# Ledger of designs, part 67: designed miniproteins, single chains, continued (2)

Each design is a single chain, and the fold is of that chain. pLDDT is the mean over its residues in the fold that is shown.

## One batch from the design tools (miniprotein)

Design m6295
Fold by ESMFold2-Fast:
Structure m6295 (fold): chain A 70 residues (1-70)
Amino acid sequence: SAGREAFERAREAVRAGVSPAELARRGEDDAVILEARFMYDVLGLPYEEDERARERIARAIERSRERNRA
């Protein structure tokens, strides 16, 4: 599924030391960026965020909330 693919891609990126901000700069899908950020937060790993990365992550979270509320 798309969700599983996003999770697996995010997990591989996190294991390789790629930050959510870096994934956003590379033009990764919002779902992958969101999953990577979640993994970094759960693991307590530090990461940087730039304005572009914060905006993309915020949009992904909002879309997820919208779907869950519908």
Scores: mean pLDDT 72

Design m6296
Fold by ESMFold2-Fast:
Structure m6296 (fold): chain A 96 residues (1-96)
Amino acid sequence: MEKEIKEKIEELLKKALEIGKAALKKAQQYGLQNIKLSPEERKEITYGLSLLAGALALQGVEPLPFLPKKAQDMYTKKGLEILKKKIEEIKKEVEA
């Protein structure tokens, strides 16, 4: 039971890092090309960067050190809220 919860949390963090890395690559590419992002593209990039920042923060790693402090804090807060909620759901499902 405890082992299963840990395994599911590790998989969640791994997926969050993968989604976040993809969003980071997109953000860097669009920033370099000065392309006007659609609202949908902005939402996807924001979600991915939030997951990346949250996952890194949960692992004790500085999230997105190349971004301005205000942006780092915003993404980290959002990511931690998303990931903590998902971790709580995992615990409830395994303990049920």
Scores: mean pLDDT 77

Design m6297
Fold by ESMFold2-Fast:
Order: structure tokens, then C-alpha cells, then sequence
Structure m6297 (fold): chain A 74 residues (1-74)
């Protein structure tokens, strides 16, 4: 059964979009779904680069989202 994997893949895409629009909402959603900060950091970084952000901007967004995930998981 691939239902769980399919839903997680859909969630990753949604988190990537939210990371660009609202990093706090992205972090809250990721924490709710059990994503670890490291995974979300990578998702946000890739999404930022794909959206035309510089590596410096992408790193700032990824770091902030990962930090928020840690806070929401507590």
C-alpha cells in the first residue's frame, strides 16, 4: 500500500509552496505531519532556488523554516 507515501509526497509539494508564501505556515504543517527539521530545511532550500532566490536567500528561508519546525514539534 502506497497511500501513506503518496500523501507524504503531496505534502512535500505543498510544504515547498508554503515555504515561499508563508514559512511559518509551512513549518506548522510540516511539524503536524511529522517531518523533521532537516528534511523541511532541504525542501525549503530547493523550493527557494526553484523560485529564483539566490543561494543566500534560499539558505535564510530554509534555516528559518527548519527552526520553526523545531519549535512547533515541541
Amino acid sequence: AEEEQTKRNSAIVRIARLAMEDPEAAAKEAAKLGFDPETVRKIAYSAALLNGKTPEEAKKIADEVAKLVEEYRK
Scores: mean pLDDT 79

Design m6298
Fold by ESMFold2-Fast:
Structure m6298 (fold): chain A 76 residues (1-76)
Amino acid sequence: MYSTPAHSHPTQDTTVTVKSGTVAVVDGDTGRILAILNAGESITLPAGQRHSLVALSNTTYDVTVGSTTTTVTVTD
């Protein structure tokens, strides 16, 4: 399991796309689960929304902010 710190992008939307495994999207201010994403699912988080991403074991997901995509892989 891997968790990001709570963060937001003030001017750009963040799109999370799960390639394999499972990612929970958590509200950065309340700690409530906003979505649970399985392989093939995506969510767009609006600019300024604080969030944390919790990836389960054997999970690969893409984070797209503007035109930049970063792939994250969690093996444990």
Scores: mean pLDDT 77

Design m6299
Fold by ESMFold2-Fast:
Structure m6299 (fold): chain A 94 residues (1-94)
Amino acid sequence: MLKEMFEKILEIIEKVLSPEEFEKWKRGLDSLLAALEENRDDPRAVATYLELLLKDFKEILPPEAFEEVFEIIVEFAEANLPPSVVEHLKRVAA
C-alpha cells in the first residue's frame, strides 16, 4: 500500500526531475517509506511525514506533476487516514 503509493510517485517525478535530483529523491523516499512503515499505527506521525513531503514537492515539481503526486497522496490518505487528517493535507497543498 505505502510502497505502491511511492512507486506511483517515483514514476511521475522520474519524468520531470534531472537524473541527479531523481536519485536523491529516490533515496529519500526509500528512507521515508521505512519510517512510515515503522509508524503505520500512528496516523499523526504518518500525516506529518506526508505534509512535509507535499511541501517539498510543491517547491521542486512543475505544477502539473505536483497535481498528479498530490492526487496520489490524497487517494492514499482517504483510504488509510482519518478524514480530519485528509482535510489538513488538502489545505497544505492548496
Scores: mean pLDDT 80

Design m6300
Fold by ESMFold2-Fast:
Structure m6300 (fold): chain A 84 residues (1-84)
Amino acid sequence: SEEEAERKRQEAIEFLKKYFEDLINKMKKYNGSDKEIAEYARKNRRKMTEEERQEVRDFLKKLQEALDNLTPEEIERIKKEIEK
């Protein structure tokens, strides 16, 4: 139903917001400025532990489901909201 589809979209939006917030909080542990933390995360994501890689794989599964219900524009909006 339309109601079910809308609930799934809202759940997907909430999931992505929490994911970005969690990612930022994890990067803060590297004790750098926001710019330095972002640059470090981008260059060093390959150095993730096996546990962190499993978390990413689990997240990507949920993200793939969320993407079925969200547009790229909606994802961009969520990112901007979190980065602010």
Scores: mean pLDDT 61

Design m6301
Fold by ESMFold2-Fast:
Structure m6301 (fold): chain A 86 residues (1-86)
Amino acid sequence: ELEEFDRFLEEQLRKAEEYIENSPLDPRVKELIREAVRVVTEGLRLQREAEATSPGNYSAEVQARLAALRARLAALRAELDRLLAE
């Protein structure tokens, strides 16, 4: 199940990267979107692994890592908003 999920995510990431690369966006915006996709993917993998180990009961370490990823996404959104305001 986890291996199937990881292969699915890898395929979706490949398609997302192709879509981003071919879009007519500023290269700085493309890089922020790529970083956001990476952070979201890490969060999804972490949640899936935690759920497989202990459904609905995340360790303090897992919760802290998810909080850090959430903070990273917020920072990336703020940077994207600044670039779009130029």
Scores: mean pLDDT 77

Design m6302
Fold by ESMFold2-Fast:
Structure m6302 (fold): chain A 64 residues (1-64)
Amino acid sequence: DADKKVDEAEELLKKLLELVGKNPRESAQIASEISKIYRELLGDREAAQRIFDLMLEMAREMLK
């Protein structure tokens, strides 16, 4: 279910934001998991777009 994978990626992104700058190794592992989910959903344009939007939101929070 693509929606469940998007929800999983959102939870991983929230965890990544909490760990960025505090634990580089764990942050890299979470980023790898998000990338894997994104690659699995590349055949689903809508789901891939939602993950991209989540990553963009993460970038905006990091720049705040």
Scores: mean pLDDT 71

Design m6303
Fold by ESMFold2-Fast:
Structure m6303 (fold): chain A 92 residues (1-92)
Amino acid sequence: SLREKAEEAGTKAEELINSLSKEQQQKVLESEKEAMEIGKKALEEGASKKEALEKALETFGENLSKVLPKEVAEEIYKLIKEGVENFAKAQE
């Protein structure tokens, strides 16, 4: 199911993040917070939930690329994006 795929992606993302240094884990958390703030502002400015989610995901990916090695940042971004998109589809 889409929920199972979202859970699998989430588990893989968590395992990868937990393999990082404490400093890198904090940078991931900060990147998530910034992405959530961008999504919230987009909603306040009249964006749809889908548009707000897309902006938040783009911001998250960009922020990860600044604080993590490129390969690691890209893998975390892909897993989080897959999990979030599959979770959203499961709600429809």
Scores: mean pLDDT 82

Design m6304
Fold by ESMFold2-Fast:
Structure m6304 (fold): chain A 86 residues (1-86)
Amino acid sequence: SDALKAAVIAAVQQAIAELDDLIARARAANLPQDVIDVLEQLRALGRQTLADLQAASAAQIEPILNAYLQTVRDLLLPYAELLAPL
């Protein structure tokens, strides 16, 4: 539905805004550069996912969202303990 597509787009936009804030906090905490690089990669992925969602048909929303969530999980899992205090 159009409402579902709009809600998913809004959620990904919010996630990107939260990543911008998290990157600033990670830099202030002097976290390793590889952690910062992963967060910046996730921000770039979020922006690409937004573009894909905006162009997507209703049938493509779920596969695009699922691929995004899986990639976020795979990229963040190695750094979960370092990011938990932020």
Scores: mean pLDDT 86

Design m6305
Fold by ESMFold2-Fast:
Formats: structure tokens, C-alpha cells, sequence
Structure m6305 (fold): chain A 79 residues (1-79)
């Protein structure tokens, strides 16, 4: 589905950010991993609770953007 593809794309980008943050410190790696786990759970909930596929994709996008901002904040904190 379009929702599953969107979720996979955001989760994939998040995993790459975890790898890069992991190069900074173990604390950065833990923070990024926890952010990714919360973000993926939120995106799955958004997908599963959305009344339509279009609303699901939009909700996953919003949660994916929140994850992106949280990972950026981790770079600012630990880099």
C-alpha cells in the first residue's frame, strides 16, 4: 500500500540517521534508536487508525516529519 511504502521510507531514513548518530557516541546512538522506535510506533498507529489510505499517508508523513525533527535535535545536542 502507499501507507506501507511511506512508513518504510521514513523508517529507512531514520535508520540511516541512527547509524550516523552512532558514530558520534553511544549516548547519541541510544537517543536516536529510542526516537526511531517511538517514531515507527507512531507511524504504525497512524496507518492503522486512519479512516482512509489518503489520511493514513498524510498522518504517516506528519509523524515522519516529527521523527526527522527529533533526529535533527539529537545531532544538535550530541554533535
Amino acid sequence: SAADRALAAYAGAGRLSVEELGKLSEEAKRAATEALDRGVAAMREARDTAPTEEQGVAAIGAEGQRLGRELRAAYERYG
Scores: mean pLDDT 88

Design m6306
Fold by ESMFold2-Fast:
Structure m6306 (fold): chain A 69 residues (1-69)
Amino acid sequence: SMAEIEAIKEQVERSGKAAIDKETDPEKQAKLQELLDETLEKLNKAKSAEEARAIAEEFQRRAVAIVTA
């Protein structure tokens, strides 16, 4: 449903912004912001909750890779 997609989008946005705020490396902050922007754009185009969850899981994996680099 649209409500489930919006809830996932809000969770991703909150988590992404928190990760950016916590990051002290400007290069990693920029990469996280770019990833968040790309992810939110994909979520805006998602047609199902299943698609939205897959997009959110990809975001989590890539965000961890940026932070731990």
Scores: mean pLDDT 87

Design m6307
Fold by ESMFold2-Fast:
Structure m6307 (fold): chain A 74 residues (1-74)
Amino acid sequence: MELVGLSGGFTDGKGDTVVSSAVVRDRETGKLRVSITATSPKKEDAEKALEEAIEKYREEGYEVTSSVSEVHKL
């Protein structure tokens, strides 16, 4: 995969926005502790950011439930 030209940041106007979300819950009670959301114009970028955040929380002893990435079209 190769990227040429476009820098990261805000997407001008309407564009496909990929949202990846994960929910951090207490393993014993199942109560919601934190919601993690990663948003990017690229699905792979959103998934990578979410994966890194999930791993950090799992290392701290939380249970993390990942959701599927979705593309929102206008």
Scores: mean pLDDT 57

Design m6308
Fold by ESMFold2-Fast:
Structure m6308 (fold): chain A 63 residues (1-63)
Amino acid sequence: SDAERQKRLEEARQEASRIVSEGLTEAMNLVRTKGPEATPEAQKLIEESLEEARKLIKEEEEK
C-alpha cells in the first residue's frame, strides 16, 4: 500500500513537473516571438501552469 502510494505521488510529481516545464517553454516562446509586450501573457501562462501542477499534487496527496 505504501509503495503504491509513493509511486502515485512520484507520478503526480513528474506530471506536475511536465506541466510547469511546458508552461515555461510556451511563455518563453511568446516573449521570444512577440517581444517584451507579451510578458503579462507569458506570466499568466506560468501562473496557470503552476496552479494546475499544485492542484494535481494536492488532489493526489488527499487520497
Scores: mean pLDDT 84

Design m6309
Fold by ESMFold2-Fast:
Formats: structure tokens, sequence, C-alpha cells
Structure m6309 (fold): chain A 61 residues (1-61)
């Protein structure tokens, strides 16, 4: 699983615009997941991280 340090290292390789897009997408996913009472805080965090990581991989690869 990607570590926070690895995620930050990849994020530093993105442009300011690309980083803003990743943050916005992750935040939107987090807000949506927070509305689901069946999800634990751990699951909400995973959903946000998965969205951010997928976009970082797409743009930095």
Amino acid sequence: APSTAELLDYALRLSEEERAAVVAAADAAHQKAMQDPSLSPREVARISMDVAWALIRERAA
C-alpha cells in the first residue's frame, strides 16, 4: 500500500494545477463517503486515498 511519504513524493512531481485537481477529487470523495453511515472512518480514509493515488499514478506515471 502507498505510504504517506510516497504519496507526498509523487505529489511534488505534479504541477500546481494537477495537485489542485487531485486534492479536489480526494476531498469530493471524502465528503461523499462521510455521508454514508455504513462506512467506518478507516474506510472513508481509504476511499479518499485510493482516489488521490489513482490520479497521482495516472498523471505522474
Scores: mean pLDDT 75

Design m6310
Fold by ESMFold2-Fast:
Structure m6310 (fold): chain A 80 residues (1-80)
Amino acid sequence: SLEEWKKELEEAMKTKSPEEVEELISEVLSRAPSLEEQRELARHAIELLKERLATDDSLSEEEREKLEYIVKLLEEVLEK
């Protein structure tokens, strides 16, 4: 369900590497049954990514750039 995907994204954001987070985001977006659900998941992922960038002081500079790049890609999805 949409809510289960949102929960998985939230847990992944707290525990997984940027590479693993990107992979999960790609998977949930590709499996979303409608454009509306895909956009809702993308918005949720953007919020979680921005929160992690603001609060996770353990991220390396390279990891921060990776997460910022993912945000940019998701924002482009929302503009389509």
Scores: mean pLDDT 83

Design m6311
Fold by ESMFold2-Fast:
Structure m6311 (fold): chain A 65 residues (1-65)
Amino acid sequence: MEELIKKYEPLLKSAARAAANARGLPEDTADEIYERVLEELKKNPPESEDDLPRHLGRILGEALA
């Protein structure tokens, strides 16, 4: 899991910024969204690396709800 997070760190940060922007939230909240995404990925890791994009989409939706 940690290696997966490290490998996809730029994508995860970019996704958090995009999510914040889509909700009209300040860019500073992107870091908070990113941390929430990390917590959820650690609690509920994807079954495989191929599932990461779909899993990330669900986590971002929940984090912004």
Scores: mean pLDDT 73

Design m6312
Fold by ESMFold2-Fast:
Structure m6312 (fold): chain A 66 residues (1-66)
Amino acid sequence: SPLEELLDESLSQGLSAREIADRVIEKARELGDFELAEQVERITRIAESHGNPQGLIDGIRALINQ
């Protein structure tokens, strides 16, 4: 999956969870998957409100693998 590849590459580059989320949102929109982009935006907001960057990464991975 191009989104899974982007996630793993971004993690290997040491990007923050928010920077990774923003890249996944942009790539999902580029691929025409606006529903996935909206879902990632929602879980990003929730994870930031809880101070849980690992939960954000785990949530993004779960959404990509649906």
Scores: mean pLDDT 87

Design m6313
Fold by ESMFold2-Fast:
Structure m6313 (fold): chain A 84 residues (1-84)
Amino acid sequence: SLREKLRELGLSEAEIRRRLAELKKRIKEYLLKHIPDDPEAVERDAEATAEVALVLLAVIDAERRRAGVRSNADEGAYLREQLE
């Protein structure tokens, strides 16, 4: 399953649940602005899209680490350090 792939990429069950909830919320808010007349489809599509998006983001982060490139989170930390 996609959840098994997320665990293989080093994410804990708690982290998976938290990130999926956050991504689903953001995707749902985006979809409701574009297709507000079908809230059941929005709910279903937001959940499926969040799971796929989390896998893609985890793969991208793993590939960035392999290539020696900073992740978006690391970029934020780096910029914070440069401002001090």
Scores: mean pLDDT 69

Design m6314
Fold by ESMFold2-Fast:
Structure m6314 (fold): chain A 92 residues (1-92)
Amino acid sequence: SVLEELEAKWEERNRRFLAEHLEKAEAAYAAGNKEEQLRLQIELGRLQIEIGKEAAEMFRDVDPELAKEIEEKIEELEKKLAELEKELAELK
């Protein structure tokens, strides 16, 4: 279906982003750059929250229980991001 083709393109884009992010993360780790490591973790977390919010919205009317579970996971990710942002601020 057209929806499946759009999902496949979206997955390919996200896979490419994750591959580039992993390469940057490995370089930052090898360099001992804790600030860059935290920035990359925050960037990834923000993307995961964005994807999760879109998924929760899509499932809200079809599977409200799954939507609620996704929303709960987003809240946990938001708390983790706040912790990482605090760690980043403390490095400066």
Scores: mean pLDDT 76

Design m6315
Fold by ESMFold2-Fast:
Structure m6315 (fold): chain A 86 residues (1-86)
Amino acid sequence: EEELKKLLIELLKKQLEKGKEAKDEEGVKKAEEVIEVLEKEPDLKKAIYEANKLIDPSVELSDEELEELVEEAIKNKHLIEEVIKK
């Protein structure tokens, strides 16, 4: 779970650099805010919940939906690693 959080932060940092090159100031700002939430919140489910509120505050994720998202991310960890390595 800690490894998954680290991979998500690394993935977002790569997307942040691409956003800077594309001059997407709004996307860059949102990515920075999401990274900060993930770094400050040690609980992965809480971090994802707060990050989702920053991306789309109209969508409230239940504990069950958060658990499914975490399990799906763990299952697809290798896909996240591949994106980071590029």
Scores: mean pLDDT 73

Design m6316
Fold by ESMFold2-Fast:
Structure m6316 (fold): chain A 70 residues (1-70)
Amino acid sequence: PVAMMLLGAGQNAYRQGNYDEAIFYYNRMIKDYPDSEFTPMAYDNLGDVYRRQGNDVKADYYYQQSQKLR
């Protein structure tokens, strides 16, 4: 499924330290597949990226969005 492939691509970019690329794939997944069972994980992963970048406000926002969808 394309949604799962986008999640995987984002995770791969994150592991390589390509945070902008990871954010791109996670945002694309959220935009194109908002009702996917994997979309809460895309929000969690966005939270992880922003926390890693020191942006705790955005990290907390995305973690909250993930919880609202569960």
Scores: mean pLDDT 85

Design m6317
Fold by ESMFold2-Fast:
Structure m6317 (fold): chain A 67 residues (1-67)
Amino acid sequence: MEEALKKLVEMEVELENKGYKVTKVEILKSSEKLEDKVVKEEGKEYVTKNYLSEDGYRAVVEAEREL
């Protein structure tokens, strides 16, 4: 849990420093590793970042910015 929480905060700061507005954060108990996702829709870029911790938690951050 602590590892996932630390990575969640790091991902939030990284996205905010790149001009994204963080819209959702979650920590879920999971063994599934997911890749980061970027989606562009008219005028906006949406990003989902994922991190899987060694103790079986997935940290997820969703963010958006205007293009």
Scores: mean pLDDT 81

Design m6318
Fold by ESMFold2-Fast:
Structure m6318 (fold): chain A 93 residues (1-93)
Amino acid sequence: EEFEEDLKEAEKKAEEVRKEAEEKGKLKLLEEAARYYKEALKAAEKGEEREKVEELLKKARELGEKAEPGRGIFGAQVLAGLEVLKEKLEKEK
């Protein structure tokens, strides 16, 4: 129940972020930034070396800044957060 409510909120935020990026022609850059951010989260969770995690985060930030100038990795975090939440729900089966 609580995860389903969080999922709906995450989906709404992700939809808004995607629509704004698509309107500006930045959707692909934003999706790539989210991919690097998600890889950084997975690397950190697996106990990979700090340098590898930092490199992935730097790439996410660079692409995120190009997709959404002045917002850092905010959009990438929103998109990656939705994917992580979906994976958690799938594992609860």
Scores: mean pLDDT 78

Design m6319
Fold by ESMFold2-Fast:
Structure m6319 (fold): chain A 70 residues (1-70)
Amino acid sequence: MKYVLFIPKSLKDLAEQAKKLNEQLDDTEIEVVEEESLEKAKEKAESLPADKILPIYQDGELVGYLAIIK
């Protein structure tokens, strides 16, 4: 199973945290993709043949989208 996290370029710290999580997951890859905006992050996530797309929140604010691919 593959995870692709789309976040705006301004949230680099979140991208680093996601890469650290990739080292801890069995049989799972997290690919972090930086996009220009949340709208572009959503468009890119929806363009993938994803089984599920999850909005990701931090401190109550929408920060990105996670696409789950089997």
Scores: mean pLDDT 72

Design m6320
Fold by ESMFold2-Fast:
Structure m6320 (fold): chain A 99 residues (1-99)
Amino acid sequence: MELEKKLREAYYEFMAEILGVSKEAVKKLFKEMEEVQAKNDEEKMEELNKLLKELYEKNKELLDKVNEEVNEKFKDADMSKPEVGVEVLKYAIELVKKL
């Protein structure tokens, strides 16, 4: 299996759980951001960044708690390896579901 696809899919699932939206909604948002960035549409990129910042602030307590738990569990892990990134995201997804 392609590790990059696995990492990307895990990241979309993680963001969906954190934001309380569907995985499809997250994929659509990231695709729109990529298209806006490719066009160098700075105004549209600023709008999307504001939306993401608002979503982050709204879910900050949950995101901070997840980040703290992930950092503690993976303290000794080699974060330079993409395989570790997949394990981190899977753990974070399970942690969000418990909260």
Scores: mean pLDDT 74

Design m6321
Fold by ESMFold2-Fast:
Structure m6321 (fold): chain A 113 residues (1-113)
Amino acid sequence: MKELIDEAIERVRKIGKELGLPDEVIDAVTEMLRAAANGDDVAAYEAFQRLRKLLREKLGLPDSVIEEVENLLTEALGAIRKARLSKDPEEQKKLLDEAVENVRKAFELIKKA
């Protein structure tokens, strides 16, 4: 699974850069996803808190947009945790694709606001 998560993280980085998002936002999201893939809930939570602060204080996003972004990222984390517990490579790929799609939607919301 490490190679599959590394590919998913690279896809997330590419999407964020193509949308012109700050590196700090991309890094916080990728750290959060990697921590979840490793089962490090403390590191995942810390990255999530750092992202929330960045979206609110640095980017000035409305709380309604931050909440929608957090909901999409929570869905992405859930998919990664399910992928980690799966022993089927095809199921792992589908769950990681679902995670990347939810991150894409979150990034598009950040870009539009």
Scores: mean pLDDT 87

Design m6322
Fold by ESMFold2-Fast:
Structure m6322 (fold): chain A 70 residues (1-70)
Amino acid sequence: SLMSEKAAETQLKELEKMIDSFIREGVPLQNIETYAERVLKSFEKLASPELYEKIKKRVQELLEEARKKL
């Protein structure tokens, strides 16, 4: 695949930091979800199907955590 597991982990940590920043700034949940969806579409193009399923699950977990913080 074009994306390694390590690269995916790094990008997911960056996404987590961005979501935390958006929450601190008072960005609406809908905008955070839209941002995460765009990131997920990028992963879909770059990752293998197996890696993408793991990424998708982690992104869903990050969004659930964001909903609990708002």
Scores: mean pLDDT 85

Design m6323
Fold by ESMFold2-Fast:
Structure m6323 (fold): chain A 92 residues (1-92)
Amino acid sequence: GQADQLIDDGIRQIQQGNYSDGLRSIRDAVQIYVQNGDSDGAIDALVRARTIIMSQRDQVDQRVIDLVQQAIDYARQGDWQRAIDLLDQASS
């Protein structure tokens, strides 16, 4: 679906070092998963993004890593508004 395509594009962009564009695609996918009641899919997308970012941590600002980690923590608490706001900050 649209969310799966956004995840695939987002992960590809992150792998290419385009963190802003990649995280924006991940954020858009998370919004779709949440709207459809798929919290597990949304959390999985965030964890996959963090895994790729962590594999490249020498090239990634610590601020971005911290914001993505915080977004996952809020997502796990069901606070999707804060999770999405943190992803917007990470992509800026």
Scores: mean pLDDT 88

Design m6324
Fold by ESMFold2-Fast:
Structure m6324 (fold): chain A 82 residues (1-82)
Amino acid sequence: ALELGREARRLGETGNGEDARMGGILAALAASRAKTPEEAREALEGGVAAVRGSGEDKEGLTAGIAGALAGIGQLFDLGVPG
């Protein structure tokens, strides 16, 4: 899960819309598998990076938002406030 979140962030940082799509998907997957606040935080950061890297790619933007929201939700489920 931690490695998935970090890979999602790396893909989002390329500035390529196609990479942002994969980054968003990996961020959502990382969030679903997160067992620690650190893993959930990496998933959130991966989703945010995918949003930034999506440019005009609507699917990349949507996947990035979904990944970021999944990361936030998992942080709350693990008892991390905010």
Scores: mean pLDDT 77

Design m6325
Fold by ESMFold2-Fast:
Structure m6325 (fold): chain A 88 residues (1-88)
Amino acid sequence: APVPQAVVDAARAAVEAALAAADLSPLAREAARLAVEGLAAAARGDREAAERLGERAEELFSRLSEAEQAEATAVVLAALRPVLEALA
């Protein structure tokens, strides 16, 4: 079933706020933001946007250290967890 747009919007806002508050490099924040935008595009069925945003996110993540990749991923997952739990 498609994810409701209100849930996608809430998830996007939560991640954006968490990334802004986190002690991450600008590159790590941009990579995480693009990954979330790609997931949002996939959730609405926009496959071309999802693929383009996913490729850009992967390119930026490949330039990050392993520690930066882990930190950015942890911030995104922590921000998404309450939204995902509200869907359960």
Scores: mean pLDDT 79

Design m6326
Fold by ESMFold2-Fast:
Structure m6326 (fold): chain A 137 residues (1-137)
Amino acid sequence: SLREKANELARKVSEALGSSTEVDLIARMMAEAILEGMERMKALGASDDTIEKIFELVGKLALAIARGDIDSARKTSKELLDLAKSLGASEQDLADFQRISDEAIARIASTDDPVVRAEEALQVVSTFLRAAIKGLE
């Protein structure tokens, strides 16, 4: 189920960041944002294949940010930008996603603070989901 996949992603992100109470809370917030976003995109007519692709790339990005994998984060952000564009996201929402992604990548390159990395993962993921949902509306 999507909930099981979202919860497993939250667990992996939390474990990558040392599983503190604050990291666990942020990871759970991210799982709920992903689940709510996927349910809304399904309601807007997104195919199961599209939902699976979004979940794959969102999960890959969140884990790359958690791990400080700059190259994977950059590559996956570009793939998500292209995907959001294909879903009808506006130029403004695409620009916002690119800016937030670039800021997150710069921040995780400058710090290994697990709370900061969790917050950056949540922010980038939430920004993508919002852009994708608005593109489908």
Scores: mean pLDDT 90

Design m6327
Fold by ESMFold2-Fast:
Structure m6327 (fold): chain A 79 residues (1-79)
Amino acid sequence: TQTYKLTITTYAPVAISTLEAAVEQVAAAHKGELLMLAPGPNPNQYLALVKLPPAKAAEFEQALKALPFVQSVKMEKLP
């Protein structure tokens, strides 16, 4: 498994508990787990750390982007 840093931008402010539940569900569906979720430095921006099998990373990113409140997702592989 591999750790990824996510920068998630939403169309409007969302409750952190709502975003956390959604990201946890998507990660679990892709054999991964959410390690951390926090508000980011910019409005409507959130930072997350997820642990995923590398083979599932692209599918996971597309699934997150398909959520109706998500505007964009940037995903970075951590060492």
Scores: mean pLDDT 86

Design m6328
Fold by ESMFold2-Fast:
Structure m6328 (fold): chain A 63 residues (1-63)
Amino acid sequence: MDGRSQTATNAAKGTYEGGPEQSERNARRSARRNGLDWERQGRNARRGSPRGPEQTGVEAFRS
């Protein structure tokens, strides 16, 4: 069980906002943000911001 104050409040907010449909949209948006953010931060933590030939966020090319 990982329902602390902030996490529980955020989940409830989406559900109460307009029902199950809003909750699903909120969850998917959060998942995308977290997934990409974690990957990007992992790459950046190494050297900083990679300026490679491709602008793919999940790819880490050296500048």
Scores: mean pLDDT 50

Design m6329
Fold by ESMFold2-Fast:
Structure m6329 (fold): chain A 66 residues (1-66)
Amino acid sequence: SEVLKDLEEELESSPESEHEAILQKFDLPLSILSGAEGFRNGLNLPDSLLPKLVLLFADVELKYKQ
């Protein structure tokens, strides 16, 4: 959640032309999220947190990508 807040803050603080570069910095977590099991194994996240992270990543992706 804190990492996703940092991502959101950086996107909001940066010009739109930088948004693709910023998303690239966090693209690995998004790629891992394509498989919830893979994300959980890679980052050792609590099961209770995983649904919130999936929704936050989806919201961020949709907000800054067409």
Scores: mean pLDDT 55

